# Designed miniproteins, single chains, continued (2): the designs that were tried, part 58

Each design is a single chain, and the fold is of that chain. pLDDT is the mean over its residues in the fold that is shown.

## One batch from the design tools (miniprotein)

Design m5991
Fold by ESMFold2-Fast:
Structure m5991 (fold): chain A 90 residues (1-90)
Amino acid sequence: MLEERVEELVERAAEVAEKIGKPISEEERKRLAEELTAYLSTLPEEKQELALEAIELQIEGAEKEYIEGDKEAAAELRARYLALAEEFNA
């Protein structure tokens, strides 16, 4: 279910944002989820999966870098994100 997966990712991103001192409002979270769901719904399933995985890697990278201070793990996740971005654009 695309909507649930997007809402889960937006919630995780909002939790990370709050922990690093840049909280996102509930209305902004809802707007982001709606806009992202609308965009992803225009893509074929394969591209949806790549985009969702890329977003998840960005959230994990932010968690590692800004919350855990693990810059090495963050760099590895960033490299994986870039590889997925290339695959998405292929």
Scores: mean pLDDT 82

Design m5992
Fold by ESMFold2-Fast:
Structure m5992 (fold): chain A 100 residues (1-100)
Amino acid sequence: SALVEEALALLEEFRELVEEYSREANVPQSVLDNQLAAIEELEAELRANADDPAAVRAVLRGAATLVQLVLQEIEEHYPEMKELIERLRRILERLRALVR
């Protein structure tokens, strides 16, 4: 599914940004591990439901919520990370566009 392939690519970009943020902000390993596990679960759900567009959209809404929560955390505590914030906003917008 083109929708699932695009969604998985966005989650991979999000994973890379979470790892970058974790390195720059010295996030505890346990927090990073929990965030990466949440991303992995969303990826697994997308793959498991690839033939069900309604289920895929539900997973995408969950993914958008996770990206928004991470974005809000970074904007609140690390507003100087402008490039990372902009990249996360772009991922959020693209995920939201896929839910329609």
Scores: mean pLDDT 88

Design m5993
Fold by ESMFold2-Fast:
Structure m5993 (fold): chain A 88 residues (1-88)
Amino acid sequence: GEDAEKGKEYGEKGLEYALKALKNPKDQEALEKAREYAEKGGEYANRAEQQAIKSGDKELQKKALEAGVTAGVALLAYGVALVVSKKS
């Protein structure tokens, strides 16, 4: 439900900031926000997954998976931005 929606929303914000950090590798604020939002997305995705496991609801499982993938992509993008920032 709401935790899956928040997980996706924070994951999308994390990805946006990671892309900003990739465009300007000296932008430490964008890099930090990419980490913060990606981590928040992961936290909410984890809560959604726990709810889905407990409920056995296939719709909740689907929403939790969507949030988890979104947060995971944001974390990977942050990782790439971090490497680029250190080498720039």
Scores: mean pLDDT 85

Design m5994
Fold by ESMFold2-Fast:
Parts: C-alpha cells; structure tokens; sequence
Structure m5994 (fold): chain A 131 residues (1-131)
C-alpha cells in the first residue's frame, strides 16, 4: 500500500514538475539565509516547512534529512498534486522504494538554487544532501 502510493506519487510528480519548476519551489524553502546558516554549521528547520507541517497537524521536521523529505511533499502540493494523509508518510519513505528518482529531482533543484545565489553548486549540493 505505502510502496504503491509512493511510486504513483513519484511518477505523477515527474510528469507535473520540471527541474526548473522544482528549483523555483525549493528556493522558497531553502533560501539564501538558510544556506548561509548551514555553511556556519547551524541547522534550523525552514519556516515554510514548519508552517506547511503545522497546517497538516504534523511534527516539525527537526533534521536536514526530514526537511528534504518534507520538501518533496511541498513540491508535490505546489505542482498541483492533492495529497491525502497517507501520501505524506509514503513520500517521506519514497527513497526506500525508488531511491534515484526523488533524490535526483531534489539534487538538481538544489544545484540550480545554489547557482542563482552565486554559491558553488557542487559544494552546496554536497552539504545539503550529505550532511
């Protein structure tokens, strides 16, 4: 059930979202100030993800990994995908069912955000995806 949900949602997300559109959505979450704090060794959950989870009655994603997984669900919603409660759980576990697809979309989106903020895309992407 959860595996089938995750795979269907990933497939629908890939059909509805481009790397450029995903990067634009992700830049609302992982803004210049957030990236700057990470370079200083500080992690604080992005305010946009706190509000997103608050509206859904979900706990704050208190780690970078959980924030990245939450960002995938946020991108899905902003891309016009209607998520039910079980879908949020399935998307947070999506890499267990299809490890390349959701991470590749996030990685390429984060690289574009780094470029737009005049940061080294490789160094920032490595820091964000491999803390």
Amino acid sequence: SARERALRLIEELQKRTTVEEAAKILSEIFNEEFIKKLKEGKFETPELLKEFHKELGLPVPVTLELSLRTALAYVAVKSGIKLEPGDYTALRMADFFNPSSPLALLEEGLKKIAEENNLDPKVIAEKLLNP
Scores: mean pLDDT 69

Design m5995
Fold by ESMFold2-Fast:
Structure m5995 (fold): chain A 91 residues (1-91)
Amino acid sequence: SQQQRQQVTQQLLDTLDQLKAEMADDPAIVQLAEDTRQQALQLSQNPSSDNRRQVAIKLSALGILISASGNEKAKKLWLEAVKLFDQLEEL
């Protein structure tokens, strides 16, 4: 439903905000997390295949940088963001 989609979208945005806070000392990760957040917001307003693809690409790139950082809390937040994105694709 539209309400479920809005709820999951908000959870994804909140998770990305938590990831930005956890990685505040890494400007590259903060910027990519913000870019991912903005693309996820665009996806919520226009669920096009292109917008979906752009979120997936940014989440993948974010995962690579977080893995390289060794920050386990950031990794858990990233996994939650991926899970929430997958839930949006099923709605």
Scores: mean pLDDT 89

Design m5996
Fold by ESMFold2-Fast:
Structure m5996 (fold): chain A 72 residues (1-72)
Amino acid sequence: EDVPRQVGLALRAIGLKIDAERDESLSEEEKKEIIELMDQAVKAALAGNLEEAERLLEQAEKLYEELRKKAE
């Protein structure tokens, strides 16, 4: 197990979740989708499934950026 990597991934996911929750340009459904992906990423990271955690985090980050661009 790589504890520093697990903690780093979990903190990154929590940060993105907070940013999404505070973003008034997102709908409640869009926020829920990002939050669900981040909750899954945190669970995977804490379970030691680092590849799955990174995949879920990348999906959520990409989705968040895509939704932000859609608002333009």
Scores: mean pLDDT 79

Design m5997
Fold by ESMFold2-Fast:
Structure m5997 (fold): chain A 101 residues (1-101)
Amino acid sequence: GPLEAALRERQREDAVRVAVELTYEILKLAGFSDEEAEKIAREVGEHLRRGDPRRAMRIVLDALKKKGVITDEEAEKYVAEVTSIDGAIRVLSRLLERLRA
């Protein structure tokens, strides 16, 4: 019903916000400027809101590849794991842990 739809939309927007924040932190650790990291994180959020979590993840992974943080093969494996916003958050969390190590 309308209440369940409103609760799901809130949960979805909260998940997008978490993914955007994780993306920003990852890109900053990868050596992007504040302006570049914010721009890429916003673009990721837009694709997640449009229902394309794989496209959102490709944007992050392509940025990390350009910085030499991950390989093409690693990027393809990460994209393949992403079928949902929650899946994107799990991959982003693992990337953040890897970059902090």
Scores: mean pLDDT 88

Design m5998
Fold by ESMFold2-Fast:
Structure m5998 (fold): chain A 104 residues (1-104)
Amino acid sequence: GAAGGRAARRGGDYVAKGGLANMKASGDASLGTGLAIGGIGSEFEGRLAAEKGDGELARRAGENARILGEEVVRLAQSEEARRYGELGVRGGEAGIRAGAAGAA
């Protein structure tokens, strides 16, 4: 629960940073605003999962961070945005694995 939540939280934070980096690189808010908001949501759910030891919430927050991280990579207009997207995917994957183990 706690480890999965912390990993999902980091994944969400990286997704939010990736969205913001992509907005800066492109000059287009539409290429990052949704990703930044979604990343903040996954970060928040990851925090709650870590605090409550909720493995299922950690898994779901991790899955959201992974999916959004993949979108950051796909839409990336800079290497910084791509790197944050990749880190978001890794944090999400770690949150899924640790969350699933804690929920079993």
Scores: mean pLDDT 84

Design m5999
Fold by ESMFold2-Fast:
Parts: sequence; C-alpha cells; structure tokens
Structure m5999 (fold): chain A 89 residues (1-89)
Amino acid sequence: MEEEYQKRIDEIKKRAGPVLDEAVKALEELKKIMKNTKPSEEAIKLYEQAVEDIEEARKAMEKGDYREAFLLANRALTLIEKAKEIIKK
C-alpha cells in the first residue's frame, strides 16, 4: 500500500512541473484574450482564482509538496478553460 502511494507521489513529482508550466502558459494566453475583450465578472473571478492557484502551486513545488502543486496546477487549468468558454459566449 505505501509502495503504491510512493510510486504515485513520484509520478506526480515528475508531472507537477510540466503541468504547472502548461498552467502558466494558459494563464498568459487568457490574460492576452482578456486585454482584448470586456470579460464578465465571472470570467475575471476565474482568472484571479487561477492566478492564486498557480502562485500556491509554485510555493508547493518549492516546499516539495508535489501532490499539492499538481492539484493546484490542474485546478488552475480547469478555471482558465472555464474563463475562456465564458469569454467566447
């Protein structure tokens, strides 16, 4: 049981960095889209939550909390995608 848990942590550690990089890139793309549109308050809130999640993910990476970093980065990506969908409507 613990060996499987450790293997999952090692896999998450390898994936956390790349996923965080994807989230940062997606956030920069969303920021450019928002500069050229008048986003709704809902879209702005999702963007601000994604920024916070990315900042917390970076701090988690520095502390070695790779599972937390992975979860936060994936949540940020989901929030960014929702914001983009709202802006397109």
Scores: mean pLDDT 81

Design m6000
Fold by ESMFold2-Fast:
Structure m6000 (fold): chain A 118 residues (1-118)
Amino acid sequence: MEEEKKKREEKIKELEKQIIEGFHEDLESGKIIEADEAERDASLKEHETTVQAHLLRAIEAVQAGDMEAAEKEIDKAIELLGVSEENREIMREALMRAVKKIAEELKAKGITHLALSK
């Protein structure tokens, strides 16, 4: 039981790290860009069927203190990822941790709105 909890935590930490690294790579490559609110709304609506659009919406919800909206967007991202039932809770926890850390980092940098580049 204790060993299974440790293995679960290790999987969550590894996924969290991969999500954060992927976000930074997309930001550095210009796949994710800083935008105004209108550009963000238009871009995320255009890309609504993508995992990335829902993760960016979750980040903004966390920055606004709306944890219910953040969880809703993370659940949509999980559905789009096609994660197995057994791994959904692990993925949800990893995504929520990653989104919270990214939101804190962006807030420290004064970044409020992110969009997906065309």
Scores: mean pLDDT 83

Design m6001
Fold by ESMFold2-Fast:
Structure m6001 (fold): chain A 89 residues (1-89)
Amino acid sequence: DPVAEFEAALERVLAVMREAGHPEEKLAEFEAAARQALENIIRGRFDAEAGRAIQRLNDLLLSLPDTPEALEAISAFYRAGLRVLEAYS
């Protein structure tokens, strides 16, 4: 299930952010942005607003540390996002 894989990858990114010492406010912001991107894909929204939501999500991902754990979590998250996009495109 691509949506379940995306949610699992999201939880992994949030865990990496917590371990890196990010505040709960930033974790909540990332989770909200990720869920908005997921909802836009499921609804078939590919307009400028959906594009801005993805850009916001990418900006938040770029704020993560460049540790091997963070890079693996980010990679898994992007792969899960692509699978959702393929399923709903």
Scores: mean pLDDT 78

Design m6002
Fold by ESMFold2-Fast:
Structure m6002 (fold): chain A 98 residues (1-98)
Amino acid sequence: MAPTLAEVEALLERLARETDPERALRLLEEAVAALEDLVANADESDAAEVEAIAGAVRGLEALIAVLEAQGIAVPEAVRERAARLRARVEAIVARLAA
């Protein structure tokens, strides 16, 4: 089943509180996968849904920056997936604004 926005937000909140690097990286992978599924199934015509998803993607990128600042090596593949999510969401937002 595709995850809900609330389930993704709960994963991001759990990641923000995680102090163990191995569990943090696992939660990060789960959050990225959940956001990829959420974006793939989003109603791109629903501006409120798209903005909420954009907020979750910004939250993910902020948490990646925090993990890297703490010296946790975030895999390049995960960073690339997060960057692709951002680019896709920004493209949807741009289309809605046009």
Scores: mean pLDDT 83

Design m6003
Fold by ESMFold2-Fast:
Structure m6003 (fold): chain A 79 residues (1-79)
Amino acid sequence: MSEEEIEELLEKLENSKDEKEKAEAVSKLSQLPELPDWVVERLLEILKNSKDPVSVLYARLLLHDHGSPKTLAALKEVT
């Protein structure tokens, strides 16, 4: 998956009005073998700043599912 495709999925997760598009985005992102640091930072930004509880839930789920020690430490700082 290209960085451009990942950015489009993150944009859908953050800003889509269609819950099906958000669910598809989280499903595709969860299939990545690891989350790049920039994706972790973007998910933390969604977790901190999003007013959509579904986007926040999915961002948290992705961070927890891909939990390296670094990712789990970052998640703890924002919860």
Scores: mean pLDDT 76

Design m6004
Fold by ESMFold2-Fast:
Structure m6004 (fold): chain A 92 residues (1-92)
Amino acid sequence: ALEEVKQASQEDLILLLNELEEALENDDEEKADEVLNKFSLLVVHKPELLQEFLENHKEKLLSLLQQLQQHSNEKISKNAQVLQKQIETLLQ
């Protein structure tokens, strides 16, 4: 996971965004948590790569995070809230 994040490319971030969307559609809590954690690690370890990704994908990612914040699983909703705040800070 962390090693994958350190080697991540723009293509990998697009795949992660698609995995997050699929996890939300299928109510796959384990996958949603995994993907949210990977994005949080990207904020810490690859902020420039994530900023570039957000130039074209910000609206979709934030929309998915807003939906996840309404999730009945408190861990998922809290992790989505934390990630949204991290992204807002990154985009200043």
Scores: mean pLDDT 84

Design m6005
Fold by ESMFold2-Fast:
Structure m6005 (fold): chain A 93 residues (1-93)
Amino acid sequence: SEVHEAMRRLVIAISGITLLYTYAYLLKKDNIPLSKEEVEKLRKKLEERMREAKEAAEKVIELDPSLKPQVEKELKDAERVVRETEELLKELE
């Protein structure tokens, strides 16, 4: 169904954000610095995944409005992880 497809896209996007956070966290833990170019690439990927998550979430809510509270919570959690990842990336430069 279309709602299942939209939900799959949301999960994939959020998982991508979590992977980027984990990567940045491990680099910081091991004191491995990143170049400005590498940080910029990671920021662009993070921004793209958050955009994909928002688009997928909007589609889920359009198809099934009863899922709005759950989807909005997932987006807020993802936005928090994005902010935490950006702070880690600043420390890696």
Scores: mean pLDDT 89

Design m6006
Fold by ESMFold2-Fast:
Structure m6006 (fold): chain A 64 residues (1-64)
Amino acid sequence: GSFAKAKAYVLAFFRKFGDVNVKDFSASAEAYLRQKLGPNPSVDAAVDLLPELKQLVKGDVIDV
């Protein structure tokens, strides 16, 4: 569904940009998602999960 797509875009965003400017990443990730998926409730839900998704991606980067 749209939420799964939003989550996939968030994970891709963090893998590509997560180490650049962590203090602004939430706003940048939200803008990125809205550009890719447009305004919808699934994007808002994914934005609320950004800190948890960032930790998941950081685990992948460190443990890979």
Scores: mean pLDDT 60

Design m6007
Fold by ESMFold2-Fast:
Structure m6007 (fold): chain A 71 residues (1-71)
Amino acid sequence: SAAEDRRALAIVREAAEALPAPVREAVLRVIDAEEAGDAEGALELAREGLADPADQRAALAAIARAAERFA
């Protein structure tokens, strides 16, 4: 639902606060595109800004930790 989508995006925004500035900025650009309804733009921004597997792991770990706090 739209409410569940908004909740998921809010968790990811909170997770971004724990990330280094370059990774945080990349994640926030992806979320901004998703909130604007631009799924293709969000995917492209993720490919460009989060191409490094280490950055992907850091982002996923932060999201998992943020999600656990809201469980």
Scores: mean pLDDT 80

Design m6008
Fold by ESMFold2-Fast:
Structure m6008 (fold): chain A 77 residues (1-77)
Amino acid sequence: MAKVEAAAEGLRRALEILKAEGYSNDEIVSAVYQAALAVVDRETAKKIADRVKELLDQGKSLEEIVAEAERMLREAA
C-alpha cells in the first residue's frame, strides 16, 4: 500500500510541475512511465503511461488523470 501511495503522490506532483512548466503531453507521459517503473513492471507501466496520454490528449482534468493512474497502480499491486 505505502509504495503505491508514494508512487501516486510522485505522479501527481510530476504531472502538476510538468504541466505548469509547459512540457508537452509526450514529455509528461515519459515522466509518468519512469515513475510507474519504480513500483510496477514494464508492461503495466506502459499501460499506465498510454492511458495517461489518452486522457491528456482528450483534455481531461489533472484530478481525473491522477485518479485513473492511481487506480491502475493499485490494481497492479
Scores: mean pLDDT 78

Design m6009
Fold by ESMFold2-Fast:
Structure m6009 (fold): chain A 83 residues (1-83)
Amino acid sequence: MTKEEIEELIAKGYHVVLIGKENVDEGLASIEPGGIAAIDESLYTEENKQRALQNGAAEVVPYEGTIEKSQYFPGRGVAPAPA
């Protein structure tokens, strides 16, 4: 997923966590239920994907770019569509 796509999701008020090289464990632990976890491509492993899903991520995506430090963006969860 591109930087622009992630910025659009944040602008729409979705909960997004960028998982970066400096503090991977803290980034993964900050994921709230329904959040989107965008993981630095170099850290996009099956182990990190599973950890993000276990922490409540609704979506786990590779980030096309470099994330040096994990960042938490508060917001609403992704899906389900409002009833």
Scores: mean pLDDT 79

Design m6010
Fold by ESMFold2-Fast:
Structure m6010 (fold): chain A 64 residues (1-64)
Amino acid sequence: MEFADKAIEAAKAGNTKEASRYLMEAGKEANDPVLAVAGALAAASGDFDTAIRIAQEIKEKLEK
């Protein structure tokens, strides 16, 4: 959960590199490499709305 929260904060700040890094780490923590890569690519392309949505999906998965 901590990495997903940091990814959301970085994305809201427009920090592409940190958002991509935290999304990759959050996805690894959730054992979902597809979601990790999708989130990191969205953040890297400046699609922060998609990056935040994917980070929230990772949070939901980790709460289970």
Scores: mean pLDDT 81

Design m6011
Fold by ESMFold2-Fast:
Structure m6011 (fold): chain A 62 residues (1-62)
Amino acid sequence: MSIEQQLALGRAAARLHAEGYSPEIVNKAVNAGIDAIDKDPTLSPEEVEEIVLKTGEKLKKE
């Protein structure tokens, strides 16, 4: 995992926390981002951030 991908995970987590998402949702969303990087290490930082944010949004709706 690149430093840029790590920073993207951190930024997405911070944004979800700031928007009032629960720690459980944030942790699941970050783990989804890590899983995505493990499957495709060529993902851009922007794509990683989007995956985390979309996962958080989906979990909040459930």
Scores: mean pLDDT 83

Design m6012
Fold by ESMFold2-Fast:
Structure m6012 (fold): chain A 61 residues (1-61)
Amino acid sequence: AVENVLADVESQDLDTQAATARVIGKAAGKPELGDKAAQAFRDGNREEALKLVRELVEAAS
């Protein structure tokens, strides 16, 4: 479920969050959005990062 993925990502360290966002982006066929989500985590913009991860998880399903 999308909620389970988001909860898991939120519990991870920053490097793992960025790596996970990129993997999800690639799986969704949208690696550019995965990179944007990773950058949002790096910038401390967690709300935007989680929004992008949600969109990617929904696209990958």
Scores: mean pLDDT 79

Design m6013
Fold by ESMFold2-Fast:
Structure m6013 (fold): chain A 92 residues (1-92)
Amino acid sequence: MDEVLALADETIRVLREAAKRVSGKDKLRLEILEGILRMYLGLARTFGLSPAELARRVKQVALDALKNVNLPADVRARLRELIARAEAIEAR
């Protein structure tokens, strides 16, 4: 449980920092994706969303950012690492 909560919180931080480095529609998309993941993190803490379900939401948000936002190479590498960690949690 703590592992997936830490992963979600780290992904939120990466999206927030990436939003400072982009503009316009890209910035808005990253802010929306951060908001979505913060909502799922809140649901996990309040209603006990499963670790696999929260990991799936982390993966979904990170994949959306990689596909739809023109991100710096270091941010893209970090999001791919977070996706791999989410997939490892889902496989448990």
Scores: mean pLDDT 87

Design m6014
Fold by ESMFold2-Fast:
Structure m6014 (fold): chain A 70 residues (1-70)
Amino acid sequence: MSPREQALQEIEELRRLAKESTNPEVKDHLRRAVELGESRLAAARTDAEIQQVVDGLRTVIDNARAMEAE
């Protein structure tokens, strides 16, 4: 899977988590993360920059799941 395809997949997962979240703070955080992720992906010009977007999105997903569990 290309870094770009991976980034799009992570953005889709964040959108799904935002829809399923019942916590307003988590929902707002995830919506902002989607918007930032899309903006960063659109601005990315190299595979390394796209990979940084992927890594950032994965961190947000992990943190959101941790916050929802607590």
Scores: mean pLDDT 80

Design m6015
Fold by ESMFold2-Fast:
Structure m6015 (fold): chain A 62 residues (1-62)
Amino acid sequence: ADEDYQRAVEAIRAGRPEEALRDFLKAYEKRPDDPSVIGLLAEAARRAGRPDLAKEFRAKLE
């Protein structure tokens, strides 16, 4: 339902993790307690070379 989430999913599938990270961050702002958004945001951050962000968002799933 979220356009940012849909764009982020398409970006990660296309091998564009930096675009996916940006769009998942927008989805997270709208749905901060959504574990699907948080999990994919952590994965996108890891693939985009942002290990600090990946660790931060993975911690939110504990």
Scores: mean pLDDT 81

Design m6016
Fold by ESMFold2-Fast:
Order: C-alpha cells, then sequence, then structure tokens
Structure m6016 (fold): chain A 64 residues (1-64)
C-alpha cells in the first residue's frame, strides 16, 4: 500500500540522518518495492522513481 512505501521512505531518511547508509539503502529498496504495489500507476511510479533516485544518490556518495 502507499502508506507502506511512505513509511519506508521516512525510515530511510531517518537512517541517512543517523549515518546508517546501509540501513537507508535497504529501506529505500523496500520503499520502491512497496510503491510497485500501489494501484494508482502515477502515484506508484512517482514514489518508485523518488526511491530509486535516492538509492542512486547513496551509491554515488559511497564512491566519493
Amino acid sequence: AEEEAIKYMDEAEKAVEAGDLEKARTLFQKAVEAASKIPDPVRGANLATAGALRLVGLEIEREL
């Protein structure tokens, strides 16, 4: 459900704030997976894209 995707996004952002980047990656991945289950294709795509972009950002930070 949409609530589950939003919950994972919020928890992932808190993990980033705490410096736990591995936990944040796992939570953003779960958020993308939960977003794929949203019946509204536009809302689901928007949340999945947001989560995927955050994952890309964390991967770039890892390389720097």
Scores: mean pLDDT 74

Design m6017
Fold by ESMFold2-Fast:
Structure m6017 (fold): chain A 120 residues (1-120)
Amino acid sequence: MARAEADSPALRKAVEAILRHLGAEGATLRLSVRTDSPEARKAFEAEVQRALEEHPDDVDAILDGIADGIAKAYALERGLTPEEVEKVKAQARDTLRGMVDALRAGHREVRLEFDTRPLP
């Protein structure tokens, strides 16, 4: 059975949608995004929720929503410039696409964690 694991309800729904649309039978996908501030968590969850509401059946749109949420959380917690935010978004999108490509290639367990928290 495919299994979706995530640290928030919106992210779990996104992971479930990705697995369903990829037909990833027997795969486990664990996707975590760690945030420190409530504002960063709220910004992240709002972008994921928006993508799910607007494009529930579009894997690429869901990945873009997750990447946008990650970039916004990074900007809030680390004080990034708009140019740095776009670079973080592109990197997150590429990483998420690699995760999807692994699932399409038949990997049975894929784990990915993003940590937006500032360095100690």
Scores: mean pLDDT 81

Design m6018
Fold by ESMFold2-Fast:
Structure m6018 (fold): chain A 93 residues (1-93)
Amino acid sequence: STRIPRIADHPDNALSWAAAGKMAAVGGAFGLAEYYLNKALALDPDNARIWYIAGEMHLLKGDLDAAIAYYERALALDPSHVAARAMLARLRA
């Protein structure tokens, strides 16, 4: 097959939208990142990983209060989410 998988080829895959959001955030395109992450959360609002990635985007943007809130939401959805607990410990220390 010569097809290259793209986000648009799997619009119902919440983690694909979240990955696109993370890439946009790392590139400094925070408006585009927020758009992609909002699509991911609309598809899978109970996925702790997506809330964690949204927290990472807010942290990259310098919005510490929003980042903390998103990490707390991720931990509320998955109390075993080691990465969210570690980030909250770092941001509060």
Scores: mean pLDDT 80

Design m6019
Fold by ESMFold2-Fast:
Structure m6019 (fold): chain A 62 residues (1-62)
Amino acid sequence: SAARERALAWAEELLAGLKEQAKKAGKELTNAEVTLEGDTVTLRAVVDGEEVEASADASLFP
């Protein structure tokens, strides 16, 4: 659906921003993944050994 496509695009853009922020901070980003489970998109990554996670429901992307 269009909402799921927007949610995935949001997660991909967020990941790209996270990579740029990590690069500017001199930190390494590893284990980056974007998953879709039902209507929930989840971004997980490791930045300099610290796990970061963000998720959004596709219903937030009308």
Scores: mean pLDDT 78

Design m6020
Fold by ESMFold2-Fast:
Structure m6020 (fold): chain A 68 residues (1-68)
Amino acid sequence: MKYKVTTTYKDGTVIEEEFDSEQATIDYLKSHGFSEKEAQFAVNLVKETGKDAILIGEDHSVLVSEKK
């Protein structure tokens, strides 16, 4: 499965990044202040349900989705 991560910062900046593996997606989320458990949960939710996962940080949010 391929993943897309959309990061939205409190200043309105939006950054999209695409990953072709679970581990690359997890490593990216960890680099943006999320724990390994939070990153793994988000990736598992997308992989197992096909639904988007939303993680909320202190100054940004991320949407993890399947790349169609």
Scores: mean pLDDT 81

Design m6021
Fold by ESMFold2-Fast:
Structure m6021 (fold): chain A 98 residues (1-98)
Amino acid sequence: HMKKVKILKLEVRPLPDGTVAIVGVAKESEELREIKLGDKVDAYDVRDASERTPEEVAIEAMKKAFEKGLKKVSASAYAWNEKTNTLELVARLLGEAE
């Protein structure tokens, strides 16, 4: 059984090397925070209850990056784990455009 987790609102920033940075957004604070793998986020700062799966969010982010002309894209999706009060990596996708 998969643990039930909440998805934070994520933004994708294309980088010059053809990779993307995933930026977490705390919906209540309206502040953009860059989230890195292993970062801890206080539960108080997060309440985005997206009903989409982390994989669906990552796939949409990759499609938008390809539409912007990136040839190689790595996208990572994060979800908030209420049991550990941490932001956890739950999906990693790699793609190349022709």
Scores: mean pLDDT 48

Design m6022
Fold by ESMFold2-Fast:
Structure m6022 (fold): chain A 68 residues (1-68)
Amino acid sequence: SDSLLQQLLDAYTLWASDLSQTLSPEEARELHERVVRHLTRYLQEQGVPQSQIDALVQQMDRTFDQLL
């Protein structure tokens, strides 16, 4: 549901904001890519529509770019 995807995005944003202050840009990017891969796989296994997963990934990518 949208509420679950929004909660995941909010949790990611808080987590990524904290880590971006501690990690190098390269380390942060590698961790972001890993999180996106694992989350995408998890959501596919939960039966979330691909269009919603793609939208969430785009928002995560935008959030990450704004933190660097």
Scores: mean pLDDT 82

Design m6023
Fold by ESMFold2-Fast:
Structure m6023 (fold): chain A 73 residues (1-73)
Amino acid sequence: KASSYIVAAYLLVVADFVETGDEEKAEKTLKLIREASAAIDAGDYETVRRYIEEAEKVNPTAAGALRRALDAA
């Protein structure tokens, strides 16, 4: 399920935040995951790909989970 990978992406952001304490990075990545999840629900896969590319610059591990969510959609 795409939703399982979205949950995994959120958990990966929490894990990174626990390690780094970087609130700005966590907040930006959470916003990108939320927007990507909404785009998946809308069937706008081109928009999902753009959010994954943005997330990859900030948190590559969470971006990997988003790619798996897109593949499962």
Scores: mean pLDDT 83

Design m6024
Fold by ESMFold2-Fast:
Structure m6024 (fold): chain A 90 residues (1-90)
Amino acid sequence: SLEEERARRAQAKAERLSLTKEIVDILNKMEELKKNSTDPELQKEIDKAIAEIRQKVAEALLNGIDSLKKVVEEARKKYKEFEKRLKQLK
């Protein structure tokens, strides 16, 4: 039905917006970790990760929601590892 089609499109749009917002939030948090780090190696790795995530987001936007979800999961994993490393550095 037209109602089911509208519901599906609304859900897909909401999901894309949610995933995009989460990626932006993660990238902003990574940049904050970089600002709060005094380790040049960690700063360089964070910069590389941000650049790689930005590239993957651009590609994922052309390939649909499942690709975007994979980028979110990769970004979350990298952020957690950098946060853990920063907490271990004094």
Scores: mean pLDDT 84

